# Ledger of designs, part 29: designed miniproteins, single chains, continued (5)

Each design is a single chain, and the fold is of that chain. pLDDT is the mean over its residues in the fold that is shown.

## One batch from the design tools (miniprotein)

Design m16980
Fold by ESMFold2-Fast:
Structure m16980 (fold): chain A 76 residues (1-76)
Amino acid sequence: MPPEIFELLEKSEEGLEIALEGIREGNEEKIKKGKKEAFEPLEELLKVAVPEEIPKIEKKKEEFEKKLKKEKEEVE
């Protein structure tokens, strides 16, 4: 994987962790920030990805959405 793609993936995973922590804490601003930092790098990757990489990025986006939904349901 090119280094630039790896950096965007790492940044997106950090954003997901911030969002999950925000959900656990009930911190709306932290959730908003974490979601932005998680999904913006994935959207950037989709713009530059070759067709073979698109399904992998889409799967990661789906996994992020699933994790966020599960945490929200658990803290309700």
Scores: mean pLDDT 78

Design m16981
Fold by ESMFold2-Fast:
Structure m16981 (fold): chain A 103 residues (1-103)
Amino acid sequence: SRSLTQKAVTLYSAGGIYFSAGDYELAKELFEEAHRLAVQAGDDRLAGASHRELGRIHRAMGDLETALRHYREAARLFRRAGDEAGAEEAERLAAEVEAELAA
């Protein structure tokens, strides 16, 4: 549904604003809802972007294992969407978290 995609984009944008303000809990809720609506709409790119932002939030909160799972899922979704640049960025972020976990 186009309406679901538009709502997901609005929530995604709001999540980014709250993340920048340091409100990680509200940003997380907004990106989780954006992801849910993106999946219902079949928008793999937006679903991947939502996972990437959830990974960033969990990394900022110190939950590296959850951040890694989100980045890996983001890479998979971006690749399915044909967004190779998005997939490469998500894979780079996953590699950074893997290095942090190994230290």
Scores: mean pLDDT 91

Design m16982
Fold by ESMFold2-Fast:
Structure m16982 (fold): chain A 91 residues (1-91)
Amino acid sequence: MEELQKKGRELVEKAVEAQKAGNFEETRRILDELVDVDAEYFRQLTGDPEAAERFREKAREVAEKGLAEGKSVTDILLDITHVRSELLAEL
């Protein structure tokens, strides 16, 4: 889990830098990778592959919608954090 948390932090930094540079394609790619990392972390934390897949699908939807609406990476990450909290509360 520590390795996934480290990878998540590195991807957040890269996504912020890509968005600051105006590179939409790179920002989207990094956010997609970050969602996969967060979903794997959620799977390992809960031991529930179905919950992890539900998280991945919903977080990806939130990220794609946020990017399309011109949201900052920071705002998108807050939205993803809310998705995780809601799903954890359902367990």
Scores: mean pLDDT 83

Design m16983
Fold by ESMFold2-Fast:
Formats: C-alpha cells, sequence, structure tokens
Structure m16983 (fold): chain A 60 residues (1-60)
C-alpha cells in the first residue's frame, strides 16, 4: 500500500517521529485525517510503529 510504504519509509526511529511534507500528503490524494485514521493508527495498532509516536507535517 503506497501510503503505508511512505509512512514506514519516513519514520525516524531515533526521534520516534514521522515527518511528511505537505506535497507528499497531497500526492496520496487523501486528507491528513484519513492518512492518520486509515494508515498511521493501524500501523501503531499492529505494532509496526511504537506508541506513542510523533507525527509532523512540514512545509518544505
Amino acid sequence: MEAEELILKKYDPEKNLIELTRSEVEALGITLEELVQRYLLPLVKSGKLPKPFGFAVVGD
């Protein structure tokens, strides 16, 4: 799944943080809330991402 792959690729294990650009989120064709609910939260629930994790959208 393209959105899941992007999230996992952008995850920084040292910072426990995911930093996405606004253009990367827009390229997925979904809203930020949909990205969190459909992809980020399921990855946390499945144990693929630690709890709690940081999530940021940066403007670069």
Scores: mean pLDDT 75

Design m16984
Fold by ESMFold2-Fast:
Parts: structure tokens; sequence; C-alpha cells
Structure m16984 (fold): chain A 67 residues (1-67)
């Protein structure tokens, strides 16, 4: 999961803002679907995932603002 999250950040940070928004929605939907099958994940994992997404958002916004 951790290596997958780091790879995901790299992919997300390379996206346009529009694509980033769609990717974030897809990730949150996938998390919800996975939790429905395997049960709710630990709060620490959720916090880490959210932090990872926020970091990717920050990187994309920083790049777009520095056009």
Amino acid sequence: MEAELEALVARLAGLDIDDLNAAIVAILRAVDAQDAVFGPRPQDEISRLIGTILRAIGEVLQRELEE
C-alpha cells in the first residue's frame, strides 16, 4: 500500500487540475468500495491516504500557479 501510495502521488502530481479532480474522486470511490468489501480501514490508514492526496493536490496547484 505505501509503495502504491507513493506511486499514486507521482502520477497525480503529473496531472492537470481537471484530471487530478477526477482521479481524487475515483480514489475516494475505490476506498469506499474496498471498505464495503473488507470492512472499514484503520483511521491511521485513512489519515495517511488523505495526507497523500493533499500533498499531490499541493504539488499540482503549485505548478499551475507558477505558470
Scores: mean pLDDT 69

Design m16985
Fold by ESMFold2-Fast:
Parts: sequence; structure tokens; C-alpha cells
Structure m16985 (fold): chain A 73 residues (1-73)
Amino acid sequence: PGVNLEEALREEGERRGLGDRLTVAEAVEIIAKLMGPGIAAAVRRTLEARGLGPDDLISAREAAEAAGEAVGA
């Protein structure tokens, strides 16, 4: 709470030339910077449980939703 994670992910994706789409690995890296490595590891496992690998493209919204699920558990 207190971070607009979807917007932060979109901004970082744009800085990396990706627009609003990023790989799972890139999203996890950004979440680690913003929310710490424990939440980032939980997000990675949540996305893996959905059948997504590190090179799969996701939206900033999908990454933010996965982070919300990880924090809410």
C-alpha cells in the first residue's frame, strides 16, 4: 500500500523501451526494487503458478495484480 505499482511498472517499462508490457523477469526485478526481494519472489511464484515463464510478456496491470495477491496472502 502507498505505491501505485501499476504506474511504476509502466514507467519503468517505458524507460526500458517496452511500453506497458514487460517480461515476468523484468516485472519481478522492478517489484524487488519497489517492494523488496521477498514480495518479488512471491510474485514470481504466483506468475509461475499461472503458467508464465521469466521471458513471457505481461502488462503492468497483470504484474501489479500478482503483487497484490502476494501481499494479500
Scores: mean pLDDT 76

Design m16986
Fold by ESMFold2-Fast:
Structure m16986 (fold): chain A 61 residues (1-61)
Amino acid sequence: MSAEEAAAAFRAGDGEAGDRAGAYAASKNDVQTALGAAEGGRQSDERWGRGGEEAAASAGA
């Protein structure tokens, strides 16, 4: 299996695990909040990284 195929499978598996973890954590709300924040932060970082981080780096300089 190529590294690219492994990375794609890992991301797909992570997404499914995230959905199931959300449902499971609904019975224990604390864990859902922590995992949701981590997943949200990761997705947000990818989107904001191109605009947000470049703008922040420019403002920080």
Scores: mean pLDDT 51

Design m16987
Fold by ESMFold2-Fast:
Structure m16987 (fold): chain A 61 residues (1-61)
Amino acid sequence: TSTAKLPAIYDGDVKPGEVVKNKPQTVKSVTGGTAVFTMEPAVKPADGKPVKADLVITGYN
């Protein structure tokens, strides 16, 4: 899976609102082995403005 800015799948439990150290993301939600957190876009949108996206990881450790 391509994660343009977010490098690693979590190897453990994280909670919503937790700031992952040395990572430019914040956890939005964690339920049933699914973690959702915001990510910094790898490239700028067509309009030249940055946008954030949610990354959903299912089946992380």
Scores: mean pLDDT 44

Design m16988
Fold by ESMFold2-Fast:
Structure m16988 (fold): chain A 77 residues (1-77)
Amino acid sequence: SLEEAIKGAEEALKLVEKAGDAVPERVKRYLKEAVRHAKEGKLEEAGEKIEKAVVLLSTLGKDDLANEVAKKGKPLR
């Protein structure tokens, strides 16, 4: 549902914000864009931003965090 998609994107953003300086601003920007797109009903675009955040986190060796972000973004995938 749209409500679950918005909640998932918001929870993914909160998760990386809680990680603080360990996560680069680009990851946080992708998740902020995902929340915005989800609120606009643009679920495909929101899902693409979640995917970009997950890929970047994995590239940085943050695999556990990438997996948690992917789980929160599941309603958008």
Scores: mean pLDDT 83

Design m16989
Fold by ESMFold2-Fast:
Structure m16989 (fold): chain A 87 residues (1-87)
Amino acid sequence: SELEEKVREEAEKWVKEQQELLEKAKATSSEEEVRKLNRELQEEGLRLGVRMAVELGLTEEALEDLKALAEASGNPVYRELIEELEK
């Protein structure tokens, strides 16, 4: 479907952009900056995954998974995404 193609194109573009950022960070030789960037990219990947699930009609499943992760990890990003999906 056109929706699935759009989701795939968005994912491929994101992966390419993140790979470029990671390669630039590795060139700095700063382990702390690389760790910070990796955490930021993991959070962005989560946000993209949630958006893709919503576009595919899996909003309820994404919401249930986010609630479970919020209880398990305590990371505020999961609660923020839950609030965005419940709007």
Scores: mean pLDDT 72

Design m16990
Fold by ESMFold2-Fast:
Structure m16990 (fold): chain A 66 residues (1-66)
Amino acid sequence: MGMSDEDIARAAEREGISVEEARRMARGDRPKEVGEILREIGAKLREIGDRIQEALAAGKPAPPLK
């Protein structure tokens, strides 16, 4: 659930951050969330790369012309 405005203000004072930043943190809008998203994107790119490597290993590319 969302935090009350007073709870957010109290958390901001305790952490020494702005009230807006405390609100964003309460909803997970932090750099760590971006990091997790970037890791997931990286995993997807690796999966695509693996599929490309499998296609190449299966002899999909034609040999060079002599």
Scores: mean pLDDT 63

Design m16991
Fold by ESMFold2-Fast:
Structure m16991 (fold): chain A 94 residues (1-94)
Amino acid sequence: SALLRKVEQLAMAIAIEAVEGYENKDIEGMIKRIEEIVKQAAKTFPEELAKKIKEVADEFIKKLKENPNASYEEINEWVGETSRRLLELAEEAL
């Protein structure tokens, strides 16, 4: 499915930005880049799915903002949870 592939690409983009932001010790930049990626990706989804995707992404962003000293393991766990939830939303929309 083209929709599932787009959501998989979004999840992968978020994961890449999280790893890169952690390695560069740039959590503020990581958050801004993820917010932009989600905003652009959401424009390509049906309205109902876009709203749910934004909610899931906003929860991840909130965790990053509330935990600026989070470990790599914590960030990686949150990325995994976010990816799983995004993929579940895509499957429900099919």
Scores: mean pLDDT 87

Design m16992
Fold by ESMFold2-Fast:
Structure m16992 (fold): chain A 75 residues (1-75)
Amino acid sequence: DLEEQERLLKELGKDPRAMKALEAARKKLLELGASPEQGMEALRAAALTVDKLRGKASEKELTEAAVEAAEKTFA
């Protein structure tokens, strides 16, 4: 659902640590040559991972988890 994806990204946009993690995931997807469709699905997976971890993880852990989730979804 596109509306749920947009809502999740907006909520995460309020957390600077979450935003940095998602920016790292987006950058990694661009480096891998992801299409817009693949990039959207992979970024959604990264956003869900960041949302679950952001209350109990460091900025480094959030970034690593977001990038890993995006790479697994893109593959």
Scores: mean pLDDT 77

Design m16993
Fold by ESMFold2-Fast:
Structure m16993 (fold): chain A 60 residues (1-60)
Amino acid sequence: PPPVTAEIAAEGIRRIIEKGLMPSLFGVDFEDLDDAAIRNLARLLDTSVATAREALRLVE
């Protein structure tokens, strides 16, 4: 399968935010994500930590 790009990961993050799942999944808002929460986010999105960090920068 094609690799998950930062843009695809950003869309996934936007959906998590829209559904209000950030506090229930990570205990914090997306602006307060620590390294452990970012690793968990990368696993949920089936992507690398580097791609997840780039995706977070693309999310408004």
Scores: mean pLDDT 72

Design m16994
Fold by ESMFold2-Fast:
Structure m16994 (fold): chain A 62 residues (1-62)
Amino acid sequence: MPIDQDEVDASLAAMAASVLLSAVKRGKLSKEEAIELLEEWKKRFADNPEAVAILEEAMKKL
C-alpha cells in the first residue's frame, strides 16, 4: 500500500494540535506558548496545506 506523506503529515499536525489544545484547556500550557508551538509546527509542514489548515484551526480555538 503506498504511503501518502501528506496524509501522514496531516495526521501528525492533528495529533500535535489535539495535545496542545488539551494542555491549554487543563491549564498546563498558556495560550501564548501553545500558539508559539503551533506556529513552529506550521513552519515544519509549510509545504502541506492540509496540515497548515489543521494547525490554523487549532489556533482559532485557543
Scores: mean pLDDT 79

Design m16995
Fold by ESMFold2-Fast:
Structure m16995 (fold): chain A 68 residues (1-68)
Amino acid sequence: DEKLKQIDELTAKFIENAEKNPELALEYVLKIGEILGEPRKILEDALEMAKERGLEKLAELLEKKLKE
């Protein structure tokens, strides 16, 4: 429950910042991935969302992180 609440809050912050502050949005994605223990899968999911919404800068940052 507490873990899910934290994920929901981080997801809301990610959505809020996805266009206006893509670097900060990336930080929220990384935190979500760490909490869930699946950093690569969460990065992949976020990248799909960014591409679907045309968030080019966020997509670029997520792709670079996945290639590391």
Scores: mean pLDDT 84

Design m16996
Fold by ESMFold2-Fast:
Parts: structure tokens; C-alpha cells; sequence
Structure m16996 (fold): chain A 101 residues (1-101)
């Protein structure tokens, strides 16, 4: 079901953002503001599957926009390429889910 696909993608997003946070901390590139943005983006993704279907389009669009912002920060801060590639794949999968609505 679409709800199960959103849930799996939200879990994958949480894991990717945890990896990003650890990578940026290790490189001395994590500021409190950067970490707050990552936590907020994880929360948006996690809550998406709990919303009624009528709200999914707007919520998925918000998650995509937040993830694109996080991707730009990851690239600017010199995150590991594996983390950058995973974020790109997650964004594309959220776009596919949005396009099914």
C-alpha cells in the first residue's frame, strides 16, 4: 500500500539523516542550526504516513522541499558521497510517491 511505501521511505530517510548528522559532526561541519534542520526534516518524513490521504500531496511536497534543502547543505558541507547519493535516491522515491497521488 502507499501508506506502507511512505513508512518504509520515512524509516530510510531517518537512517540517512542520522548518517549525515554523524558525518558532519565528525568533520566539524555540524552547527546547532544544521542539526535542528536535520531533526525537523526527519520529523516531517516520519509524520507523513500518519496523515489522512487528503493531506499526503502537500506533506510529500513539503518533505521533498526540506530534503532538497538538506541535500544542498550536505553537498556544501562536504558530506560523504554515499550519504549524498542516498539522499538523492530518497528524494526521487518521494517524488514517485507524490506523482501517484
Amino acid sequence: SMKEEIKKLAERTQEALDRLAKDLIAKGQATPITLAVLVATQGEAFMAEKLPEELWEKELEAVIQSLEHVLALAEERGADQAVIDELKQIIEEFKKLRDKL
Scores: mean pLDDT 81

Design m16997
Fold by ESMFold2-Fast:
Structure m16997 (fold): chain A 99 residues (1-99)
Amino acid sequence: MELYERLKEVIRETLLESLAAGLPAEEMGERVLEALAELLGLKVEEVRELLEDLSKELGRIIAKAMLEALFEIRAERNGDPEAIEEAKKVLEEFLEKLE
């Protein structure tokens, strides 16, 4: 659980800094992948591969942390009910795929 909380913290901080800098969504995504790669001692491409293969425990942990961090940030910063509901549905669908 300590790894999960650290992953979510790094994702949240990177997204908040990117939003404050006015970066587009694509650049924010790249910054998050780079931060995760640095934290885990992996290459950016290895992090992408883990996210594509949710059969691996680490990939599922990273994907869940990203979804929860994105949900929390959208709730706090955007106040957009549609964006909040969309993020919630994506998280619920992901959790269902975990059984």
Scores: mean pLDDT 66

Design m16998
Fold by ESMFold2-Fast:
Structure m16998 (fold): chain A 96 residues (1-96)
Amino acid sequence: MLFELAREVVRGASPAGRRLVEALEKSKDVKEAADAILEVGREAGLEDAGREAQQALLDKDDVRFTEAVRRLAEGLGISGGALEFAVGLALTKALL
């Protein structure tokens, strides 16, 4: 339920959010997921935040990752702690 709501909220928030969900669903491993985050961040002019999120995901550092995702979400026009948490959960699930 929460995971499904997270995907719909991110997908509906912006074209960048839709692209992020698509890239995460398509990712086969943590590296592809991390690269997708960086790509979306770079396209939005948020390369530094995207890179921080990418590195945190590769390091499996949830705290650092949520902070970086918060900055990305705000810059992409996606706001709210629930949305940041939802993106974090979606990425964590992709790593399993």
Scores: mean pLDDT 67

Design m16999
Fold by ESMFold2-Fast:
Structure m16999 (fold): chain A 94 residues (1-94)
Amino acid sequence: TEAGKEAAQGGEHALEVARRGSASLAEAIGAALAGIGGAAAGKFSKASEEERKLATEGGEEAAEAGTLLVKGGPAEEAAREGEEGKKLGEEAAK
């Protein structure tokens, strides 16, 4: 679905922002990705295997970005949002 593709793009963007050390922006992106992932999970009965894989990969990248941000800065919420996005992507892949 389109939501699955958006989740994957959100994950990649969160990773890029985390690498640049923009804590507040990464937090906002992480929260947005978690929301998109939740919506996508509900619709993944209609998603192709490719879309589910992209959502899972995007969630994994978001979780990694959150971890990097916490290691380099104080944004624990970004790590939580990234981890939630990863879990939603994994559920969508099932």
Scores: mean pLDDT 52

Design m17000
Fold by ESMFold2-Fast:
Structure m17000 (fold): chain A 98 residues (1-98)
Amino acid sequence: EKEREEAKKELEEIENWLNGNDEKASKEIRIMSPAEIAKRALDIYRKFKESDPELAERAKEILKESVRLEASFSTLTNEEQRKKVREEEERRIEELLA
């Protein structure tokens, strides 16, 4: 089925991008938000869970990774929290060196 081949290719590109192989992922995949990747993985999982359990399992793993990536993006945008963590770490180092 053409849709299965397209789903396999899309999951392979997402897997490559998540593993840092940006050259093997199309621009379309690289600009997707973690939420969009999660939705695509969930759609593939639902569609193929009965007809292709192996493909569905791959989609499930991408869904889990997308949730982790979403959490990471949220933390990366919080400069105040990053500053507090850095300040606490610098303070501990200063106390050890004093």
Scores: mean pLDDT 68

Design m17001
Fold by ESMFold2-Fast:
Structure m17001 (fold): chain A 58 residues (1-58)
Amino acid sequence: SIRDELKETLLSLGFSEEDATTVANALGDDVSKGRAVGQTILKYGENVTVQQLVDAVS
């Protein structure tokens, strides 16, 4: 699922299991929220924060 793919991506970027799960659960299976998360990662790169990702899907 999009949620599971996002969680694995966030873990690969060095996010904690708790933080990756929080963002992935906020995303759910919503494709438009997935796009917003992707754009946020591209905008901030390696310096992206959990709060920026949560805000992108809220």
Scores: mean pLDDT 77

Design m17002
Fold by ESMFold2-Fast:
Structure m17002 (fold): chain A 80 residues (1-80)
Amino acid sequence: MKVTVTLEDGTKITLEVKEDESLKDFVERLLKKIKNPLARLKLEEALKKLDENVTVKDLIEKLGSTEITLEDLLLYALSL
């Protein structure tokens, strides 16, 4: 499955995701692709709230889309 995250500056990052991939691992891989300092800071804060048992599939099912914004990801992490 491919998941696309759109940052606040309009930058789009697409990653191939395995069905069993944790949201924490996904966010760590996103951080390696993101150069924007503010986006990186927000994602690092989200990582502190993520449980290894939450999957990318859970996020996608909750949002109903494989194309998400950074804000959607952050709000989901805060809801956990």
Scores: mean pLDDT 82

Design m17003
Fold by ESMFold2-Fast:
Structure m17003 (fold): chain A 79 residues (1-79)
Amino acid sequence: MTKEEDEKLKEARKNKDFKTVGKLYLDFWRRLLAEHYGIAPELVPALIDRLEARLRESKGKPITDEEVRALAAEVQAEA
């Protein structure tokens, strides 16, 4: 999370604007996932859809970091 994002988060919390707090956290996690798995930020929703599908097929079995990397590579290649 950048200093500017952290300041916006603190101000939203002070104003009890939990909707904005939620959006800031979601945006931060989307960027973090994009950076960590080497995927374009705009493709993060597609990666999340693949993760949800895998979790449903595995009946809630935990997904490993290696599996997430593989799914991210597939999403990036299919884009």
Scores: mean pLDDT 70

Design m17004
Fold by ESMFold2-Fast:
Formats: C-alpha cells, sequence, structure tokens
Structure m17004 (fold): chain A 84 residues (1-84)
C-alpha cells in the first residue's frame, strides 16, 4: 500500500497536530466532551466512533470536510497500526 509505505514520523506528527487543532476548535465552541471523543477516536482509527460523533455534532459549526478528512485519516492510521 503506497500510502502506508510513504508514511513518515513527520507526516504522522503533522496529522496529530491537525487533530489537536480541530479538538481545540471544538473546545473553544464549548464542546469539550465531543472534542475529546473525536481526538481519541481519530488517534485509534475508530471510524465507527467518528460516525457516531457526527450524529451528536448535528448543527455544530464545524466544517463537514474536516470530519470526513478525519475519518479518512483514521482509516489510514488503522492500516498503519495493522502493518506495524
Amino acid sequence: DELIATATPEMLAAWEAELAALKAKWEAAGKTEEAELFYRASLEGDVEALEELLKLLNGLEVEPEAIERAKRDAELVRRIREAA
């Protein structure tokens, strides 16, 4: 898998930083509990938890593309962890 083969520590660190920024955005909106669930689910590659979180965040001022990106990244992280 080409994506797994090109995943470097720097790329993973950049991805974690992006997740932290999204978490901070939701915490700033007063959604601390949802932000924590999002961060953990993303780091663990739990796509099902992210889909459930999307239902809870209905109507929240969060860019839908950011959540869809996180779901894709979670799937990639799952594959990386399975390969390790």
Scores: mean pLDDT 65

Design m17005
Fold by ESMFold2-Fast:
Structure m17005 (fold): chain A 80 residues (1-80)
Amino acid sequence: EKLKEASRKIGEAIDKEVRGELTPEDVRKLAEEFLKEGYINEEVAEEIKRTGLSAAVIKIAVDRALHRRRGLPVRYELNP
């Protein structure tokens, strides 16, 4: 499942960030993968690449995409 894979990658990035090992290149690569998988749009991906944002911002972008999916007839809740 795409969500499980994205969650794993976010978790790994957060762990690196906590240890001070996360680089802007890691963030850019993760943003590109999420764009390719359809979790974020091109505008968000470009902003992340331009600003060198942390893994936390990518997590927020993914959460926002999931919020939109909950608007469909089949309801699914986000767990923190």
Scores: mean pLDDT 61

Design m17006
Fold by ESMFold2-Fast:
Structure m17006 (fold): chain A 80 residues (1-80)
Amino acid sequence: SPRDQYDALRRQIDRMLGELERLRRQETDPERRARLSAAIDNARTVVRLVEEDSSLSDQQKLEILQGVKDEMEELIAEAR
């Protein structure tokens, strides 16, 4: 179901946020570190807003979280 897919995707995002936080702590370049911090904060904000938005269907929430996951995957790849 969309809800089960959402729950699975949310767990993936939580793991990826942990990896991005680790990469941010290891980042020595101030500009790259600032971009990582901004991306982490934006991802956390979007996830929180989506979870609290009762006007969104489970399918719409899933689609938004998939976008967040895709952005985080790109950022992790760039940080490595």
Scores: mean pLDDT 86

Design m17007
Fold by ESMFold2-Fast:
Structure m17007 (fold): chain A 64 residues (1-64)
Amino acid sequence: NAMARKRKAEVEKLQAELAEIDKQIATLYDKNNFKETPELKALEKKRDEIFKQLAELGVKVKMK
């Protein structure tokens, strides 16, 4: 049905955004020798928001 198709599209979009954020976080950790930076904090906050949205859509995601 239409609601199921919309949910699936939103899940796929959020999963793609999550993958890009995870790559950026990994790159920043490598570049900054795992040091905390404001940019890293901002990316981690975005990742957490995506996890919350996925959970609201009924998708369980591993939190690192």
Scores: mean pLDDT 73

Design m17008
Fold by ESMFold2-Fast:
Structure m17008 (fold): chain A 98 residues (1-98)
Amino acid sequence: AVTLTATATASAGQATVTVTVNGPGTAGVGATVISDGKGTGSGSATVAAGGTATVTVPGALAGDATVSVGVSVDGAGQALARVDVTNGATTKVETAST
């Protein structure tokens, strides 16, 4: 099984997403910033089992934004997080795993 936790902060037109992954191997991490209903940027990283990675996503975070985070571990499954960002800080996190 794969699970994740994620938080996001915003500064100077970019989001920094910190992702911790629980899974039996190296995970691929993708993150996309959505502001005003449009995707404004994306970023990716890899993280070891039980590890934490930081993904920097270019995009304008004026006001409120949503960061969508996907994680995939080969042979172990997928996990998703939606992170709501208000005034540059995480206000809500929703997660799902397979």
Scores: mean pLDDT 68

Design m17009
Fold by ESMFold2-Fast:
Structure m17009 (fold): chain A 115 residues (1-115)
Amino acid sequence: SILQQMQAQQQRDAALRALPREELEARLREAKARAEELEKKAKETGDPRLYIEAAREYNRVAYLALLLGDRDLAIEYARRAIDLAVKASESPDPDLVIEASIEIMGGSSLLIAAR
């Protein structure tokens, strides 16, 4: 149900907020490294799926930055995620356009939260 999905999301968000600063910083570094590797592969191959995966990881970096109180970093990586997802939205595959649109919405929500 929608309520169960909302409760699961609230529990995940609460669990992340309860993490020590050092663990949030480690998770941010790991997500950033994954995002950078996926972006590199996306640019080398032109594969829109890799652009979507890179955007998703940059949205995770932006969210972790927001939890750490680093609004400028959150804005930087949310914008990066949107740019990569917009590139993926140029795909002729409508399923990939939908997935890219989800990541654009995610990044846009993070930009609003960082203001």
Scores: mean pLDDT 87

Design m17010
Fold by ESMFold2-Fast:
Structure m17010 (fold): chain A 86 residues (1-86)
Amino acid sequence: SAEGMKKGVENMIKTLEEIGKYASPETQERIKKVIEEIKKLGDEAVQAYEAGDVETARKLFAEAVKKGSEASREAYNDYLAEQKAA
């Protein structure tokens, strides 16, 4: 549903914002850019779904999820690298 896609995007953004609070300035800037990309893809996915273009909506939503997952993974890898350096 459109509501479900909106909620999914909101939850991903909240997760990335929380990660960003404790990240380095460089990682925070990368997360900020990814959040803006996810917002754009999420809005386009909802618009496509409401217009009846379900295939385009699925593709755009999947791209948003992939970007969020990759950003979370990269932030976690940065965290692990910092732990090993300490």
Scores: mean pLDDT 83

Design m17011
Fold by ESMFold2-Fast:
Structure m17011 (fold): chain A 107 residues (1-107)
Amino acid sequence: MELAKKVAEEVEKGEFAESNLSPIQKAAAEAMKGAKPEEKLRIAIEVGIELAEKLIEGAKKEKNIESLKRIKEELEEMLKNPVLTEEQKERIKELLKKVEEAIKELE
């Protein structure tokens, strides 16, 4: 809940690029520009899921285990969000399986 507010605040300030936000959080912040506050969280979740899939593929190609572990941590954090639909939870769980398998393959 606090994350969406913080991301929206960073976007409005134009400073999210200099923030401690993760790549997933930064992309979600960009997608939320111009959206209403209630819609921003839903957009952030959808963009976060789509971006995570692309970031997992990129990190796997670069053999970047640190990036994969960070993506895993962020996906686990997203699963704690109470506004998630069952479909979104299932998609995030599948992405977690993919990132864990990628880490295992690179180790």
Scores: mean pLDDT 69

Design m17012
Fold by ESMFold2-Fast:
Structure m17012 (fold): chain A 92 residues (1-92)
Amino acid sequence: MHGLAVSVSAEDADAVKEAAEKIKQSFEEMGVTFGGRVGKGASDEEVEEMARKAAEEVKEKTPGAELRVASGLKDAAELVGEAQRFAGEIQA
């Protein structure tokens, strides 16, 4: 099964949170539910294309955010781990 993760970073925690919510909303608008539905009925290529479209939409709405996209189960897991660590470091 193809894995996909998107990591978001920005100068502050609120910008990161907003960008992450926008990515999730973009996937939902494409008829894809984050986590469960991405692997059901969509090809690996379609999943990557959905992620690219979501990333472009977030970049347009949040110009200061940096986006990373990883495909493959191992790389996706590492990217999610990095994003969680980064989110923890923003709040002091």
Scores: mean pLDDT 50

Design m17013
Fold by ESMFold2-Fast:
Structure m17013 (fold): chain A 94 residues (1-94)
Amino acid sequence: VEELVEEARRHLERAVEAAKNGDDETAIQHLREAVKLLMELAEKGYGFEALRVAQEIIRAADEILGLTDNPEAKAEIEKLRNQALFIAAIGLQK
């Protein structure tokens, strides 16, 4: 389970770095991979780890939203952020 969490964190680090370099497409791609890993953790019943990764995705998405002025990129990032928030909300109720 630690390897999935570490992989998600590596994707989030790469997403933020890409956004800092103005590469919104690469940032969004890495956010999508982190959300997929979050879904896998949730589906396997790793609720605590899923909640933690969801919180980290939300934080990274908020940082990237502050770095981009592209409205299409903002819409996609907000969609991914909302997916992570939804999973976090479900995890918190258990």
Scores: mean pLDDT 83

Design m17014
Fold by ESMFold2-Fast:
Structure m17014 (fold): chain A 70 residues (1-70)
Amino acid sequence: SSDEIHELLARAGEAAQAAREALAAGDLVSAKTHIDELRAVAEEAAPFPGLQALIERVIAELEAELKKAE
């Protein structure tokens, strides 16, 4: 439903923002935790393939930034 999509988008946005803030602070442990939270949201978004693909793209971008910070 649209309510489920909206909730998943909000949770994904919060996790992505938290991961970016952790990366900016040099907190790689917290960044990994928030990226894992984003992966959990992507799994829950399986019934919505367009949304899942968008979340997976954000995960890939955050993982690339994490790798550069290591």
Scores: mean pLDDT 88

